# Designed miniproteins, single chains, continued (2), part 71

Each design is a single chain, and the fold is of that chain. pLDDT is the mean over its residues in the fold that is shown.

## One batch from the design tools (miniprotein)

Design m6451
Fold by ESMFold2-Fast:
Structure m6451 (fold): chain A 74 residues (1-74)
Amino acid sequence: MELSPEEQQQILQAASQAGKSMLDELQKLIDDGASKQQIAQKGMQVAQRAASQLDPRLAQLLLQRAQQEIQEFL
């Protein structure tokens, strides 16, 4: 399914916003000396919360990007 240019920009902005929020939360956990497992778990929770506010289509794209970023971090 093809998205409009506006929808694509909204997805990119939402993903970027979610990524920034996750990075801020993850950075705090790292500074506090949390394990990589705890950091990954927190990242997944933040991503799932963000996804719950979006359409299923947008939520799927956000979750895929968040999962990729978390795997790259681990």
Scores: mean pLDDT 68

Design m6452
Fold by ESMFold2-Fast:
Structure m6452 (fold): chain A 80 residues (1-80)
Amino acid sequence: MKVVFDLDGPLPLGPLLTEEIARKLMEATSYALTDPEKAQQLMEEVSRLMREQGLPPVEVTVSPDKQRVTTSSGMEFRRL
């Protein structure tokens, strides 16, 4: 399932994410555009939380223009 989230918008409260995981994931994807090392640390936290919830691991891909971030789970974050 593909879900699109606004990086500056409300937290995604989809059935596949808790509010805490969604918040951490948005923070990680924001840093992926500006600070890759910080993004990596936050993604490790997200991966740990997702494993605790029984969710599959998430891989993050940043678009060449750095305006979009997509995950292997089908989530997309964009600056609007």
Scores: mean pLDDT 62

Design m6453
Fold by ESMFold2-Fast:
Structure m6453 (fold): chain A 98 residues (1-98)
Amino acid sequence: SELEKIKKLLKELKELLLKVLEEKAKEKGNEEALEKIKEIRELVEKFAENLDDPEKAAEIGKKILELEKEVIEELGVEAEDLQKVAAESQKIIAEYES
């Protein structure tokens, strides 16, 4: 139950960022960025599945961060958009704390 809640929270937090990146990639017609975003989603699922293996989770997490950085740089994501994601993330975290 608790582990399932953590998995759901993690996926919801990542999906906030990925939706912003996906919308920007679609607006720019950047098919390469869309493919990387798809890979990030698959890696997030694998990360959640390996939360009981810290070494494997860390390795998958590193790959997620590297791809996120590449996509953000390629799309020229504004700091303002990232701040909005951070605010929505805090709201979701607060909901899970209750």
Scores: mean pLDDT 81

Design m6454
Fold by ESMFold2-Fast:
Structure m6454 (fold): chain A 106 residues (1-106)
Amino acid sequence: SSKLLALINQALSKIGEAQKQLEALGDTESAAFLGQMGDQLKAMIDDAIKNNWSPRQIALEFGVWVGLTRMGISAMYPLMSPKSREVMDKLVEELVKIEKEIQQLV
């Protein structure tokens, strides 16, 4: 349980880091998208606590959130600068690693 929460907080941290990097690059649209995805993940955590979700339900919902985040990035990707793409590629790599670790806990 504490490890599951730590992994989700790690995902929030990675979103925040990528958002700041995109803002520094002047990519305000991609940064705003990551801000929205971070807010959705926070809302998911609040719902998980409020509704006493099982670790399995949290893992499932996190997987859906990763999928939606990746689809949004893919849609924006052709319009991004090479530097913005590098930020997003690293973020996707980190989120997929966290998703796999969460799946191993349930």
Scores: mean pLDDT 89

Design m6455
Fold by ESMFold2-Fast:
Structure m6455 (fold): chain A 83 residues (1-83)
Amino acid sequence: SMMEGLKEAKKAYDKAQELARQAETGGESKDGALGAGVSAGLAGISYGVGKVTGEGEIGARIAKKHYEDAKTAIKTGKFSAVK
């Protein structure tokens, strides 16, 4: 459902933001922290677009992918972790 998808999208966005915040304050690599921050921003955009378009399930899938990208940036210490 749209409402359930929007809740999932927000959870993914919130987790991505928290991960980026922890990376910045926890002494992780600067490039990894930047990559996580950008991915968290993209997750937020996906959540916002899902709200505006009513496509909560699509917004959730895209936001979850960006959360995974944020985790990869932290693990690899690289700004561009899309590989």
Scores: mean pLDDT 75

Design m6456
Fold by ESMFold2-Fast:
Structure m6456 (fold): chain A 85 residues (1-85)
Amino acid sequence: HMTDVFIARTIILDIINRIKQMTPEERKAFIEKEKPLIVDYFKRRGYPKVAEKAEKVFDELKNMTPEEAIKKLREFGKEIVAEIE
């Protein structure tokens, strides 16, 4: 559980750091590219509910400002920790 929590936190922080540096067009392309990779990762690790939440969150990110997206990702990170533990 601790290792999965650490990896999940690292993934979310990496995405937040990348989004901070992107234009709206770059952000949409990045989210579309990353969504299937992150969903697949959580499915392969045995967390299908987390994968389902990731899919919904990433769909929402495309319509958000960078500030809203970062806030949503931080909230999602907390939800992941709760689901994995």
Scores: mean pLDDT 80

Design m6457
Fold by ESMFold2-Fast:
Structure m6457 (fold): chain A 72 residues (1-72)
Amino acid sequence: MKEVAEELRKLADEVEKTHPRAAQALRVSAYLVEKEGRPQLALDNLQKAAEVLDPESAEILRRAAEIVKKAV
């Protein structure tokens, strides 16, 4: 769980300048995984964000969902 959250935060740091909304969704999902222990809510958050953001941001968030799925 911590490793998954750290990977999500690292990805958020990498994309923050180019895709700040995707980075924010990644940070919220990392919090849900690490602090609340709710990986399913993290998946739901990533899916909803991917539906409303631009295609590049959506692809980043779908890749993040695969990272979270490894923890479920």
Scores: mean pLDDT 82

Design m6458
Fold by ESMFold2-Fast:
Structure m6458 (fold): chain A 63 residues (1-63)
Amino acid sequence: AGVEENTVASQAVVEVLREHPDLSLEEKRRLAAQRAMDIAGETAGKLAESAVRAIENRRADPV
């Protein structure tokens, strides 16, 4: 029951990354957060922001 925000956030992130690969990290984060928030509220927006940040942090990992 409390998993809907995570699902919406993940979908928003994937869609924004797919549709706007050329945008800056900041722009991708804002678009994903806004999309998730519009669908499932502010918590989903914050989760989308965190997800984009986590994905880019993994890419920057020197491992």
Scores: mean pLDDT 73

Design m6459
Fold by ESMFold2-Fast:
Structure m6459 (fold): chain A 100 residues (1-100)
Amino acid sequence: MKELSLEEILKKLEEIAEKARNKKITEEDIKEAEELLKKLIESGELLKRSGVKLSKEEYLELVEKFKRAELLRLEWIKKGEEPPDYTPETEARLLAEIEA
């Protein structure tokens, strides 16, 4: 496996985010985003850059919630329906649905 630089990881995550905004995201994109985010957490780079004092386990929980929310949006896209937007209100609702 090729080790990706921090810059390459951030670039790939932004490319996946742009696909999501354009309703072109795939299940493979979601899996890649999960792996890239876990690599950032494992390297400690996310912890060094964030002014927020979250534990490694709390960051991994956020990655899992992100993955579930994006898979839910993908199901809406597959049904030809408007997927939930990326507003804080919608994200809070999706996270509540995932935790229910």
Scores: mean pLDDT 67

Design m6460
Fold by ESMFold2-Fast:
Structure m6460 (fold): chain A 74 residues (1-74)
Amino acid sequence: SPAEKARREAILLARATVLASSALFHISLGDYEAARKDIEELRELAREAKEEGFFDLAELIDKRIREVEKALEE
């Protein structure tokens, strides 16, 4: 149903938000290994979103990954 699809998309978005925040927090602490693991989980989540047909969400997650990776390199 449209309601079930919307709920699933919201869950994936919430998970992505938590992982992105976790990665940035780990970068702020100098814990680059933990940040890289969070980035890897974000990549898996982007693939999951794409496989489920949430293409706009997958693109949003990929953008968040690029932002986190840029912070890691600075």
Scores: mean pLDDT 89

Design m6461
Fold by ESMFold2-Fast:
Structure m6461 (fold): chain A 99 residues (1-99)
Amino acid sequence: MAASAPTVEAARAAIAEARARTEAVIEEIKKNLSVKTPEVEKALEEYKKSLLIQEVLVLVAGESAKASVTSEGERTITLSGPPELEALVRAALAEIENL
């Protein structure tokens, strides 16, 4: 792929930091749960992935990126800024999809 190597490196760094932040939040949720079932664990994994995407957007684009979910459950990402920022966000989302 003809993606700039610095863009891919930055995306991976942002994902690593976002993953650490996401793990901390999920651990706090688990600590406060009085009931642990397979259904709760599945819900936490889905929430963890959503939180990871949100944290990556915050780290990469800050206030220039906003994620929302449509009434049909489809995630929409609103982004403002230079094309380089869009490329970085796109690279980060592609890396998350491969997790």
Scores: mean pLDDT 67

Design m6462
Fold by ESMFold2-Fast:
Structure m6462 (fold): chain A 58 residues (1-58)
Amino acid sequence: SKEELVQQAFAKAKQLFEAATKDMDEASRQSFFKSLEQYIKAMSPEELERIVNQKKGS
């Protein structure tokens, strides 16, 4: 379902975000996190599947 795809895409984003933000302040982290959440939720199911199945971009 779309809800499952959103959850999986967001989980990947969270993992990347946590690694990238270990040296960042919480305000910057929150801003990026909210932007990602909105972006992912606005995606079509096809776009969400592409993110979830993204094994290697380059």
Scores: mean pLDDT 74

Design m6463
Fold by ESMFold2-Fast:
Structure m6463 (fold): chain A 79 residues (1-79)
Amino acid sequence: AMPSLAELFARGAELAAEGNRLVRELEAQGMTDEARRLREELIRLTSALYDALRAGDVAAAQAHLDRLAELVRRGRELL
């Protein structure tokens, strides 16, 4: 079944919150360059996701959400 726009929005918000937590943890560990790059990519992907959701483009929203999930996963691997 195709996910709803509301479900994609909720998952995006959850991943953005986790990404922001990882940025803070990286900064706390002195990984300033890694934290900055994660923050920049997080902002870019969340903006693209929310633009796709606003346009009702489920396929684009899902693609951006998958990339956001991968970004968060990679951030966790740095800790």
Scores: mean pLDDT 88

Design m6464
Fold by ESMFold2-Fast:
Structure m6464 (fold): chain A 56 residues (1-56)
Amino acid sequence: VDGEKIAGEALLMHKMGESIGEIIDYIRKKYPEIDVNVDPSASLEELIEAILEATK
């Protein structure tokens, strides 16, 4: 799984107005093998870090 690609999708979704919680739900549905553990109130930076960590 390409964590940088998923992080890129998250960045694009955030730029298009999606909330952090909506982006997390999308990742969980599309990439169920990835355990992204981040709070919906977290920053975009924290979400990107969590995605990259989950894909190691």
Scores: mean pLDDT 80

Design m6465
Fold by ESMFold2-Fast:
Formats: C-alpha cells, sequence, structure tokens
Structure m6465 (fold): chain A 92 residues (1-92)
C-alpha cells in the first residue's frame, strides 16, 4: 500500500536528520549542511509523491532555516531547527 512506502520514506529522512544533527554536534558543519540539503530534496520529493501537508511544510521550512543558520555560523540555532524538522516529520 501507498502508506507503507510513505512510512519507509519518512523513516529514511528521519535517520538522515539524526545523522546531520550528530555531524553538527561533532563540529562537522560541512557534512551537516550537505545532509540537510539532501533531506530538503527528499521532503520535496515526498510532497510531490504524496501531497503537501502542514507537517511536511513545517519540516521543509525548518530545514531551510537550519541551512541559513549554518551559513551564518549560528550552529546552535541550526541544530534547533534540525530537531524541529525531525519533530514535524514524526507527525507527518
Amino acid sequence: MKVSEKEIDLAAIQIQLAIGINLAKRKDYEGAVETARTVLKRIDELMEKYGETPELRAAKEAVQKAIEAFEKGDYETAIKYLNEAGDALARA
């Protein structure tokens, strides 16, 4: 069923976010940004495949804000936004 595919896709994105958060905590900010950009693309693909929901939109906005925070050197804010994206995906 379509629901099972969505659950697998969501779980994969959540695992990637966890990896990105761990990279940022280890001060691998380049790896964290690359992972965040990959997550953003996968959220866009998920929205195209299953439709836009408030939860997926919130996750996308949070990841975008995390990338902006990383680019500004605000790593604490970036990690906060990655966690917010994870919470939104868990509700998707």
Scores: mean pLDDT 83

Design m6466
Fold by ESMFold2-Fast:
Order: C-alpha cells, then sequence, then structure tokens
Structure m6466 (fold): chain A 78 residues (1-78)
C-alpha cells in the first residue's frame, strides 16, 4: 500500500523531519531482519517550489506474504 503524508510544515521543517526520517530508516535497514523489513530505499527530490521525500520498503507479514510500502512527504510553496 502507498501512503502519502502532506503537512502544513515549512520546507525547513520538512527538511529537518526528512533528515531524521532518513537516519531512522538507515537504523531500520541495519535491523531489517529483526523487523521483517527489506529493500529499503530513500530518495529526496527538491525543486524551486517543492520538496519530496520518498521512503520505499517491503514488509514481510506473519504468513510470509510481502507488502510494498511507499511513504511520500510532499511540501509545496504557495
Amino acid sequence: AKKEVTGTLTVDDVKAATDKLVAEAKELEANAAKYGLSNIEISVEETETSATVTVKFTVTQEDGSKIDVELTYVVKQK
């Protein structure tokens, strides 16, 4: 399932939250087998008017089935 989170945060607030999320995602990758997580990918895309952070990973469920998860944080200047 894909999940998109859009907040009323400023670009600077999003960048700070993004840096923290990236650090947490790297820690999750180091412990991926413990949490049933795999294929962790982090990308950051900035434009003049927006910042987009995409975190992708695969969750292995109790029955061994896999769910692809994509978390996207988008902030646009208006």
Scores: mean pLDDT 63

Design m6467
Fold by ESMFold2-Fast:
Structure m6467 (fold): chain A 63 residues (1-63)
Amino acid sequence: GLGTAAALLSAGADDLAEGRRLLSDAEASGGDLALVTKGIAENLRGIGLAVDADLILKSQGLG
């Protein structure tokens, strides 16, 4: 329902913020590939949660 969509959007926002932080840390480290990979993975996870939220909202006639 709408509460689930709100929770997914909140979790996705947190994942995007963490991904941004990890990429910043990677830049500070001179391009640590592990940090870059983890940052990209967190950003993709956040996008996936936003897509899931959009599907729920569309199922409720919102979107």
Scores: mean pLDDT 80

Design m6468
Fold by ESMFold2-Fast:
Structure m6468 (fold): chain A 88 residues (1-88)
Amino acid sequence: SSMEEELLEKLRKEYEELKKKEIEPEEIIKIAEEVVEELIEREGATPEEIEELREGLEETKKRIEAGDPEVRASVLYSKRLLEEEKKA
């Protein structure tokens, strides 16, 4: 049970560091679009999955424009994970 708590604590610390980054909303939106496009391409998504990802992207864009620090950190973290996967 403590393993999940330790993982969440690590994620919180990484998110807090990402939240402190002063990156323009337009740049975060571009990153979100790139992440979604890469996920669609890599996973061989069905049309239904693609539509779901696109809908999620539109909601994410709205939250980024609203200045949601949690969503911003989530986008930056996803970008980092994809970059680390390519290097591994």
Scores: mean pLDDT 77

Design m6469
Fold by ESMFold2-Fast:
Structure m6469 (fold): chain A 107 residues (1-107)
Amino acid sequence: SEEADERLFAQIREQVDAGRKTVKELLEKAKKTNDKKYIDQAVETLERIARGALALADQLSPEKRAEVKAYLKAVIDEFLEELKSIFPDNQEAIERLEALKAEVDAA
């Protein structure tokens, strides 16, 4: 059912994009306040969104599932590079996103 596959893929994409926006807002708060709690909240949000997307993606065709995984990895890479650039001393957050990327690859 290509139509059902496309609808679920679009739903997953929308949820990931909403989560990406929330993570960006949290990292901007971390930059403005210099408060580690916003970095922790950003990582937790991304972990929750990525794992939720992977669970839904199990219902997709193999091709669409691969597209979800590729998109999640791209989103994780975007935030990983931002963390390395702006918060290089936060090794805990960097290691958590590296582990999340490996989890997505293994799924």
Scores: mean pLDDT 90

Design m6470
Fold by ESMFold2-Fast:
Structure m6470 (fold): chain A 77 residues (1-77)
Amino acid sequence: MRDDIMDRLQTRFPGITRSTIDNMIDHYTRMGFPSRFMYDMGSMGMSGMTSDDMMNMMRDRNYPDSTFDRYRNHTSD
């Protein structure tokens, strides 16, 4: 899964370093976010994404309330 996410994101965004993608995957995985969250972030462009952009992406893609709670807890700490 992780390597698949890395390959997809690097193919789509070749200007983003592997270490940046790796750190983002580690960060969100440790916070309990589903793997599709990384693909959705990648689809929107990971660099420069605001909290509002992330919330809108989650809403538009019908993420469950538990994912919103995880994101709020992550951003509140």
Scores: mean pLDDT 62

Design m6471
Fold by ESMFold2-Fast:
Structure m6471 (fold): chain A 69 residues (1-69)
Amino acid sequence: SPEEEARRVLGEALELAAREDAAVAAFLSTPDGLLRANEVVERLGRERPVEDSPEAVREYARLLIEELT
């Protein structure tokens, strides 16, 4: 389903963001940070068409770094 695809793509983007940015990785290591990250991922998936491509995953990772730091 489109919702499952969005969740998968944004999940990959969040993993990439944590690998690229130590502040994101540290934030996700806290319960509050994990809850906020899940909220941001859910919001992005609802508000924007999610595209499954390596380029799109990198762009979503950049947006997640900006939103979470």
Scores: mean pLDDT 80

Design m6472
Fold by ESMFold2-Fast:
Structure m6472 (fold): chain A 63 residues (1-63)
Amino acid sequence: PGPDGKKAFELGAKALAAEQQGDYKTAVDLYQQALDYAIQGGDEEGAAVARLQLDAAKAKAAE
């Protein structure tokens, strides 16, 4: 994938690591960035995955 797709993947991986540590606020920020890069790179599948993960992390951060 192009630079934006690679960046989206890296940010998504960091967000997942933050979730595993219980840091949902950081996970929300990283998933939002991953979503933005996936959209910019035209990665529709990556954007859809990032949206689902972002919504889930936001729900956890609100607890």
Scores: mean pLDDT 80

Design m6473
Fold by ESMFold2-Fast:
Structure m6473 (fold): chain A 120 residues (1-120)
Amino acid sequence: MEVELDALYDAVKAALDDIRRRLVESATSPEGRERAQAAVDKAQTEVDKSYEEARKLLKEGKPVEALKKFLDGAIKAFQSLADEVRRLAEEGLIPKEAADEIISRLNAMIESLEQAKKEL
């Protein structure tokens, strides 16, 4: 099954937008909202960087390497975001129940991306 790089990137961006909304709405203070926003911005920046690197590999005629590069970057970004979400809950900046739900959603996306990588 051939998945276009742009379709994967759009799906990952949509997932990050959903996580951003949930995480920011769950924050109990201005500090929590600022840190939530910064955490998602950092994940988005890492995803964007992996997409740009993957686009360069596509231009070099390396489509499988491009997809693997993007998937590896997106997986790492989501793993780092899950770790930061857990830390925000430990610091009392978001409710534990909200953090557990968001981490569950991030883990589901990570599993989906790892499955896509196995199909390459």
Scores: mean pLDDT 87

Design m6474
Fold by ESMFold2-Fast:
Structure m6474 (fold): chain A 80 residues (1-80)
Amino acid sequence: SKEELVKEALELRLEIEELIDEALEKGKISREEAEKLYEEVNKLVEEFQKAIENKDFETAKKILEKLKELGKKVKEIVEK
């Protein structure tokens, strides 16, 4: 449903932003790298919002997969 997709996107955004902050605090990434990661998250969220507005749920799901991939990459940075 639309509500489930929006909830998943919100939860992924919050998780990724927390991971970016943790990576920065632990000195795993630079401020410039953190800024680029935040920009990528914001871009994906904007694309997701447009897909939801257009009722293009297939594109919205693909964007959620990209958010999940980004989250996994940032988590690996934190854990290394």
Scores: mean pLDDT 88

Design m6475
Fold by ESMFold2-Fast:
Structure m6475 (fold): chain A 64 residues (1-64)
Amino acid sequence: MLEDLPGSPEARELRKEYWERMKRVAEERGLDVEEIEESFYNVDAEKTKKLLEVEDVLAEEVAK
């Protein structure tokens, strides 16, 4: 999954951090995190876009 994705070690580390935060928000909203996680890694663009929107909101709050 993540091992096959291109990118620097830093980029993968950031993705793991954002994914962890995004997963928490998804759980709070009642989304199936297991299904979303699989779709995220398997390049399901529609579901990934929605998760990225949540990630952007969290990133703005975490960025200070």
Scores: mean pLDDT 59

Design m6476
Fold by ESMFold2-Fast:
Structure m6476 (fold): chain A 79 residues (1-79)
Amino acid sequence: SELERLEKEFGELWKEVYPLLTPEQIAELAARLRAAGERLQAELEADSSLSQEERDERLGIEMGRFAIELLEELKKKIE
C-alpha cells in the first residue's frame, strides 16, 4: 500500500511536471535516478541482515520517495 501510494503520487506529479521539462532536464533527472538506484542497490546488497524480498521492497520505496523529491525540486526551478 505504501508502494501503491508512492506510485500514484509519482504518476500525478510526473503528469504535471513532464510537459514543462526540457530534454536536458529529463536527461539529468534520468541520470540522477540511475545513479541513486545503483548506489542504493549496492548498499542494500551489502547488508547481510536483509532478505532479497526486503531489499527489493526497500529499494522500491526509497527510489519512489527520491523520485518524488527530485520532481518537486525540478518543479521549483520551472519559471
Scores: mean pLDDT 81

Design m6477
Fold by ESMFold2-Fast:
Structure m6477 (fold): chain A 70 residues (1-70)
Amino acid sequence: MTLEEAKKKLDEIYERAKKAISDPSLTDEQRRKLLEEFKKEVQKIIDEANDPELARYAKEKFDELLELEG
């Protein structure tokens, strides 16, 4: 898997996470649990790629999602 392909997969996961977080039927606790699950999916991709640049990219994107929760 190339760094570019991994970033594309991460972007897809983040788009799914944003849609889930935006669901008005979910409680704050449920949204937090979903964020934790998406973070696990992201971490698996990072672990497989074993690339520190990808890890930084993923952290930045995920931190943005956590800020949107507030």
Scores: mean pLDDT 75

Design m6478
Fold by ESMFold2-Fast:
Structure m6478 (fold): chain A 68 residues (1-68)
Amino acid sequence: SMEEARELGRRLAEAIKAGDEAEARRLATQLSTFSNEDRRAAAEEMVRLGVDGELVDRLLTEAHIALS
């Protein structure tokens, strides 16, 4: 759901800020299983929390490819 995606996005933003690469990778992979609309909502939330938009796009794209 969009709410779950936003929650994951918030947790992913916190993991990135903490430098926890393992947790960030786990959360990005989980988020990659969501719909395009839900992933967009999570990405918007992460950008609002101060994560660079290019970094968000790269992480979600890489996680999606790795899962595929």
Scores: mean pLDDT 80

Design m6479
Fold by ESMFold2-Fast:
Structure m6479 (fold): chain A 64 residues (1-64)
Amino acid sequence: AADYVAKAYKLGNEAIKKIKEEGLSQEEVDKMIDELKRVGDEGSPEAKKVAENAIKKIKELYEK
């Protein structure tokens, strides 16, 4: 089994970094949110919390 907590942290941090440094389209943002949701779904409650926190920060940056 994968370390879903570490994967959620890595994906969340990479998404936030790309948004701040490169800018992303809404389509790319939605894709990253969907991936984080999958990681949270497959992982432990802790991995889900990490993924949800990352999604919240991503949404705050884009203010959908």
Scores: mean pLDDT 75

Design m6480
Fold by ESMFold2-Fast:
Structure m6480 (fold): chain A 91 residues (1-91)
Amino acid sequence: DEEKIKKAIELLEEAVRLILEHTSNLEALELAGLAAIHLAVAKRVGIDDFDLLLKAAELLREAAKYIEDPEVREKVLKLVEEAKKLLEEAK
């Protein structure tokens, strides 16, 4: 289901944006940057590479641990979990 994959990518891109906006931690920024590269590759190639998208989700989950604001951290974690659910349903 291409629509679910597209929605999952949108949720993960929002998670990247929130991390970049709400932390100056270098490790978190590096993880979010790598996730953004994985998402850009998936969009560019147009391939349903679930492994690549799931790797992006895990990088963002790890980056969320470095967010000091608990509300923003929770929001990022929810975006990642919703994206993972959509990706599993799209298989």
Scores: mean pLDDT 83

Design m6481
Fold by ESMFold2-Fast:
Structure m6481 (fold): chain A 81 residues (1-81)
Amino acid sequence: AIAAALEALAAALLKENASDAAKRAEIEAALKEGLALADSPEARAMAARAKENREKVLADAEKHSEKKDAVEALKKALEAL
């Protein structure tokens, strides 16, 4: 589900920013906003496209992220969709 995917991504980002209170507050606010939008038809359509293009999304993340934990979190989030 989209909500589970957002929660998985937020949990990984919060863990990475454990010592940065300002960034954690920003991530928590973004999660709250994202969860409110997760039941929208537009969010479901975007999630379906991300699921269909999972390999490309993961490949792009690996190219742009030096953080293995973030890529692993994205993989779990895509599986939760």
Scores: mean pLDDT 69

Design m6482
Fold by ESMFold2-Fast:
Structure m6482 (fold): chain A 61 residues (1-61)
Amino acid sequence: AVRAQVDAEIDGELVTLPAVAQSGAEAQAAVDAFMRELLEKLGSAEKAREAIVSLTTTVLP
């Protein structure tokens, strides 16, 4: 399995997306969904990028 986590700060609030997926494609889809939501809330790709605090992908046994 693959674990993906994205941390972003929006209006001083920390938002985290933890996901455990069976494949990298599934983990990427979860990250893409979170990025779309972040873009929608902030209105620009630059603001979305700046809001990201960390992005981590770990392969689980």
Scores: mean pLDDT 69

Design m6483
Fold by ESMFold2-Fast:
Structure m6483 (fold): chain A 95 residues (1-95)
Amino acid sequence: SGSEVGLKRRFLQKVRDLARLVKEGKLSREEFEEQLDLIVRDFRSLSKVLSPSLFKDVADYVIELLREVGRERPDLRELTERTIEEIRRIREEHL
């Protein structure tokens, strides 16, 4: 489906699933880094489809979720902080 709401929902579900798996220790550091790169790629694509308000909401949600992962998994904090800064930059470029 090409609807904005559907794309937002599917993307946020992927991010939630990733956060759950990494918190449960089900992903290696390398697997988590690869998944974060895919999340950033997909987020960039959403900037061309979502309204500015929806795009901001998505960015804010992802940032908070990654911040929570970094708190629960200090060993992965460098990866989550790097990704948060990338999401913030992309948001600023498109808002």
Scores: mean pLDDT 87

Design m6484
Fold by ESMFold2-Fast:
Structure m6484 (fold): chain A 103 residues (1-103)
Amino acid sequence: EEKEKIEKYLEKARELVRWWARLNGFSEETAERIAERLVEKMKEIMEKYGLKPETVLRLLSAVLFGLPIDESKLTPKQKKAIEEISKTVDELFAEARAEEARR
């Protein structure tokens, strides 16, 4: 049951990131790579901070869409998670832009 829930949320995250990357003008191949890297980061954050997959997906969605988050209502672990997600998104966006400029 827990494994099935984790897989379901990881698949949702992959689809969400792929869709987001495509909306930002990245190619299908680049969108796939961004999605794979962010899903791996999501798994890392879940293990590192002991957060549920649905919580990490919510934080990821907020970062990707620039949704307002009241940081005063976040736990210390959730604050660290959102900082790591934001840094990873920024790094992957820069890498993807450089890759497409190379092609």
Scores: mean pLDDT 79

Design m6485
Fold by ESMFold2-Fast:
Structure m6485 (fold): chain A 74 residues (1-74)
Amino acid sequence: RMEVIEELYEEGLAFAERTGLESVREALEEAYKYALENPDLSDQEIRTLFNSRMIAAALHEIGRQIDEEIEARR
């Protein structure tokens, strides 16, 4: 269980570093804490948690950057 959490956290940090999306790093820290607070989560549920939180954070950050560019050009 801890091995799965640590693997996903490290892989996620590498992704955040490569993409420069800081919100992904924050989402990973939240997912890590949530997984530790919820010991009843299966390995598959942990993988889904990390993936969904990373994707949501990345989409929100990219969307915000697009909105900022649109507003600046109005």
Scores: mean pLDDT 77

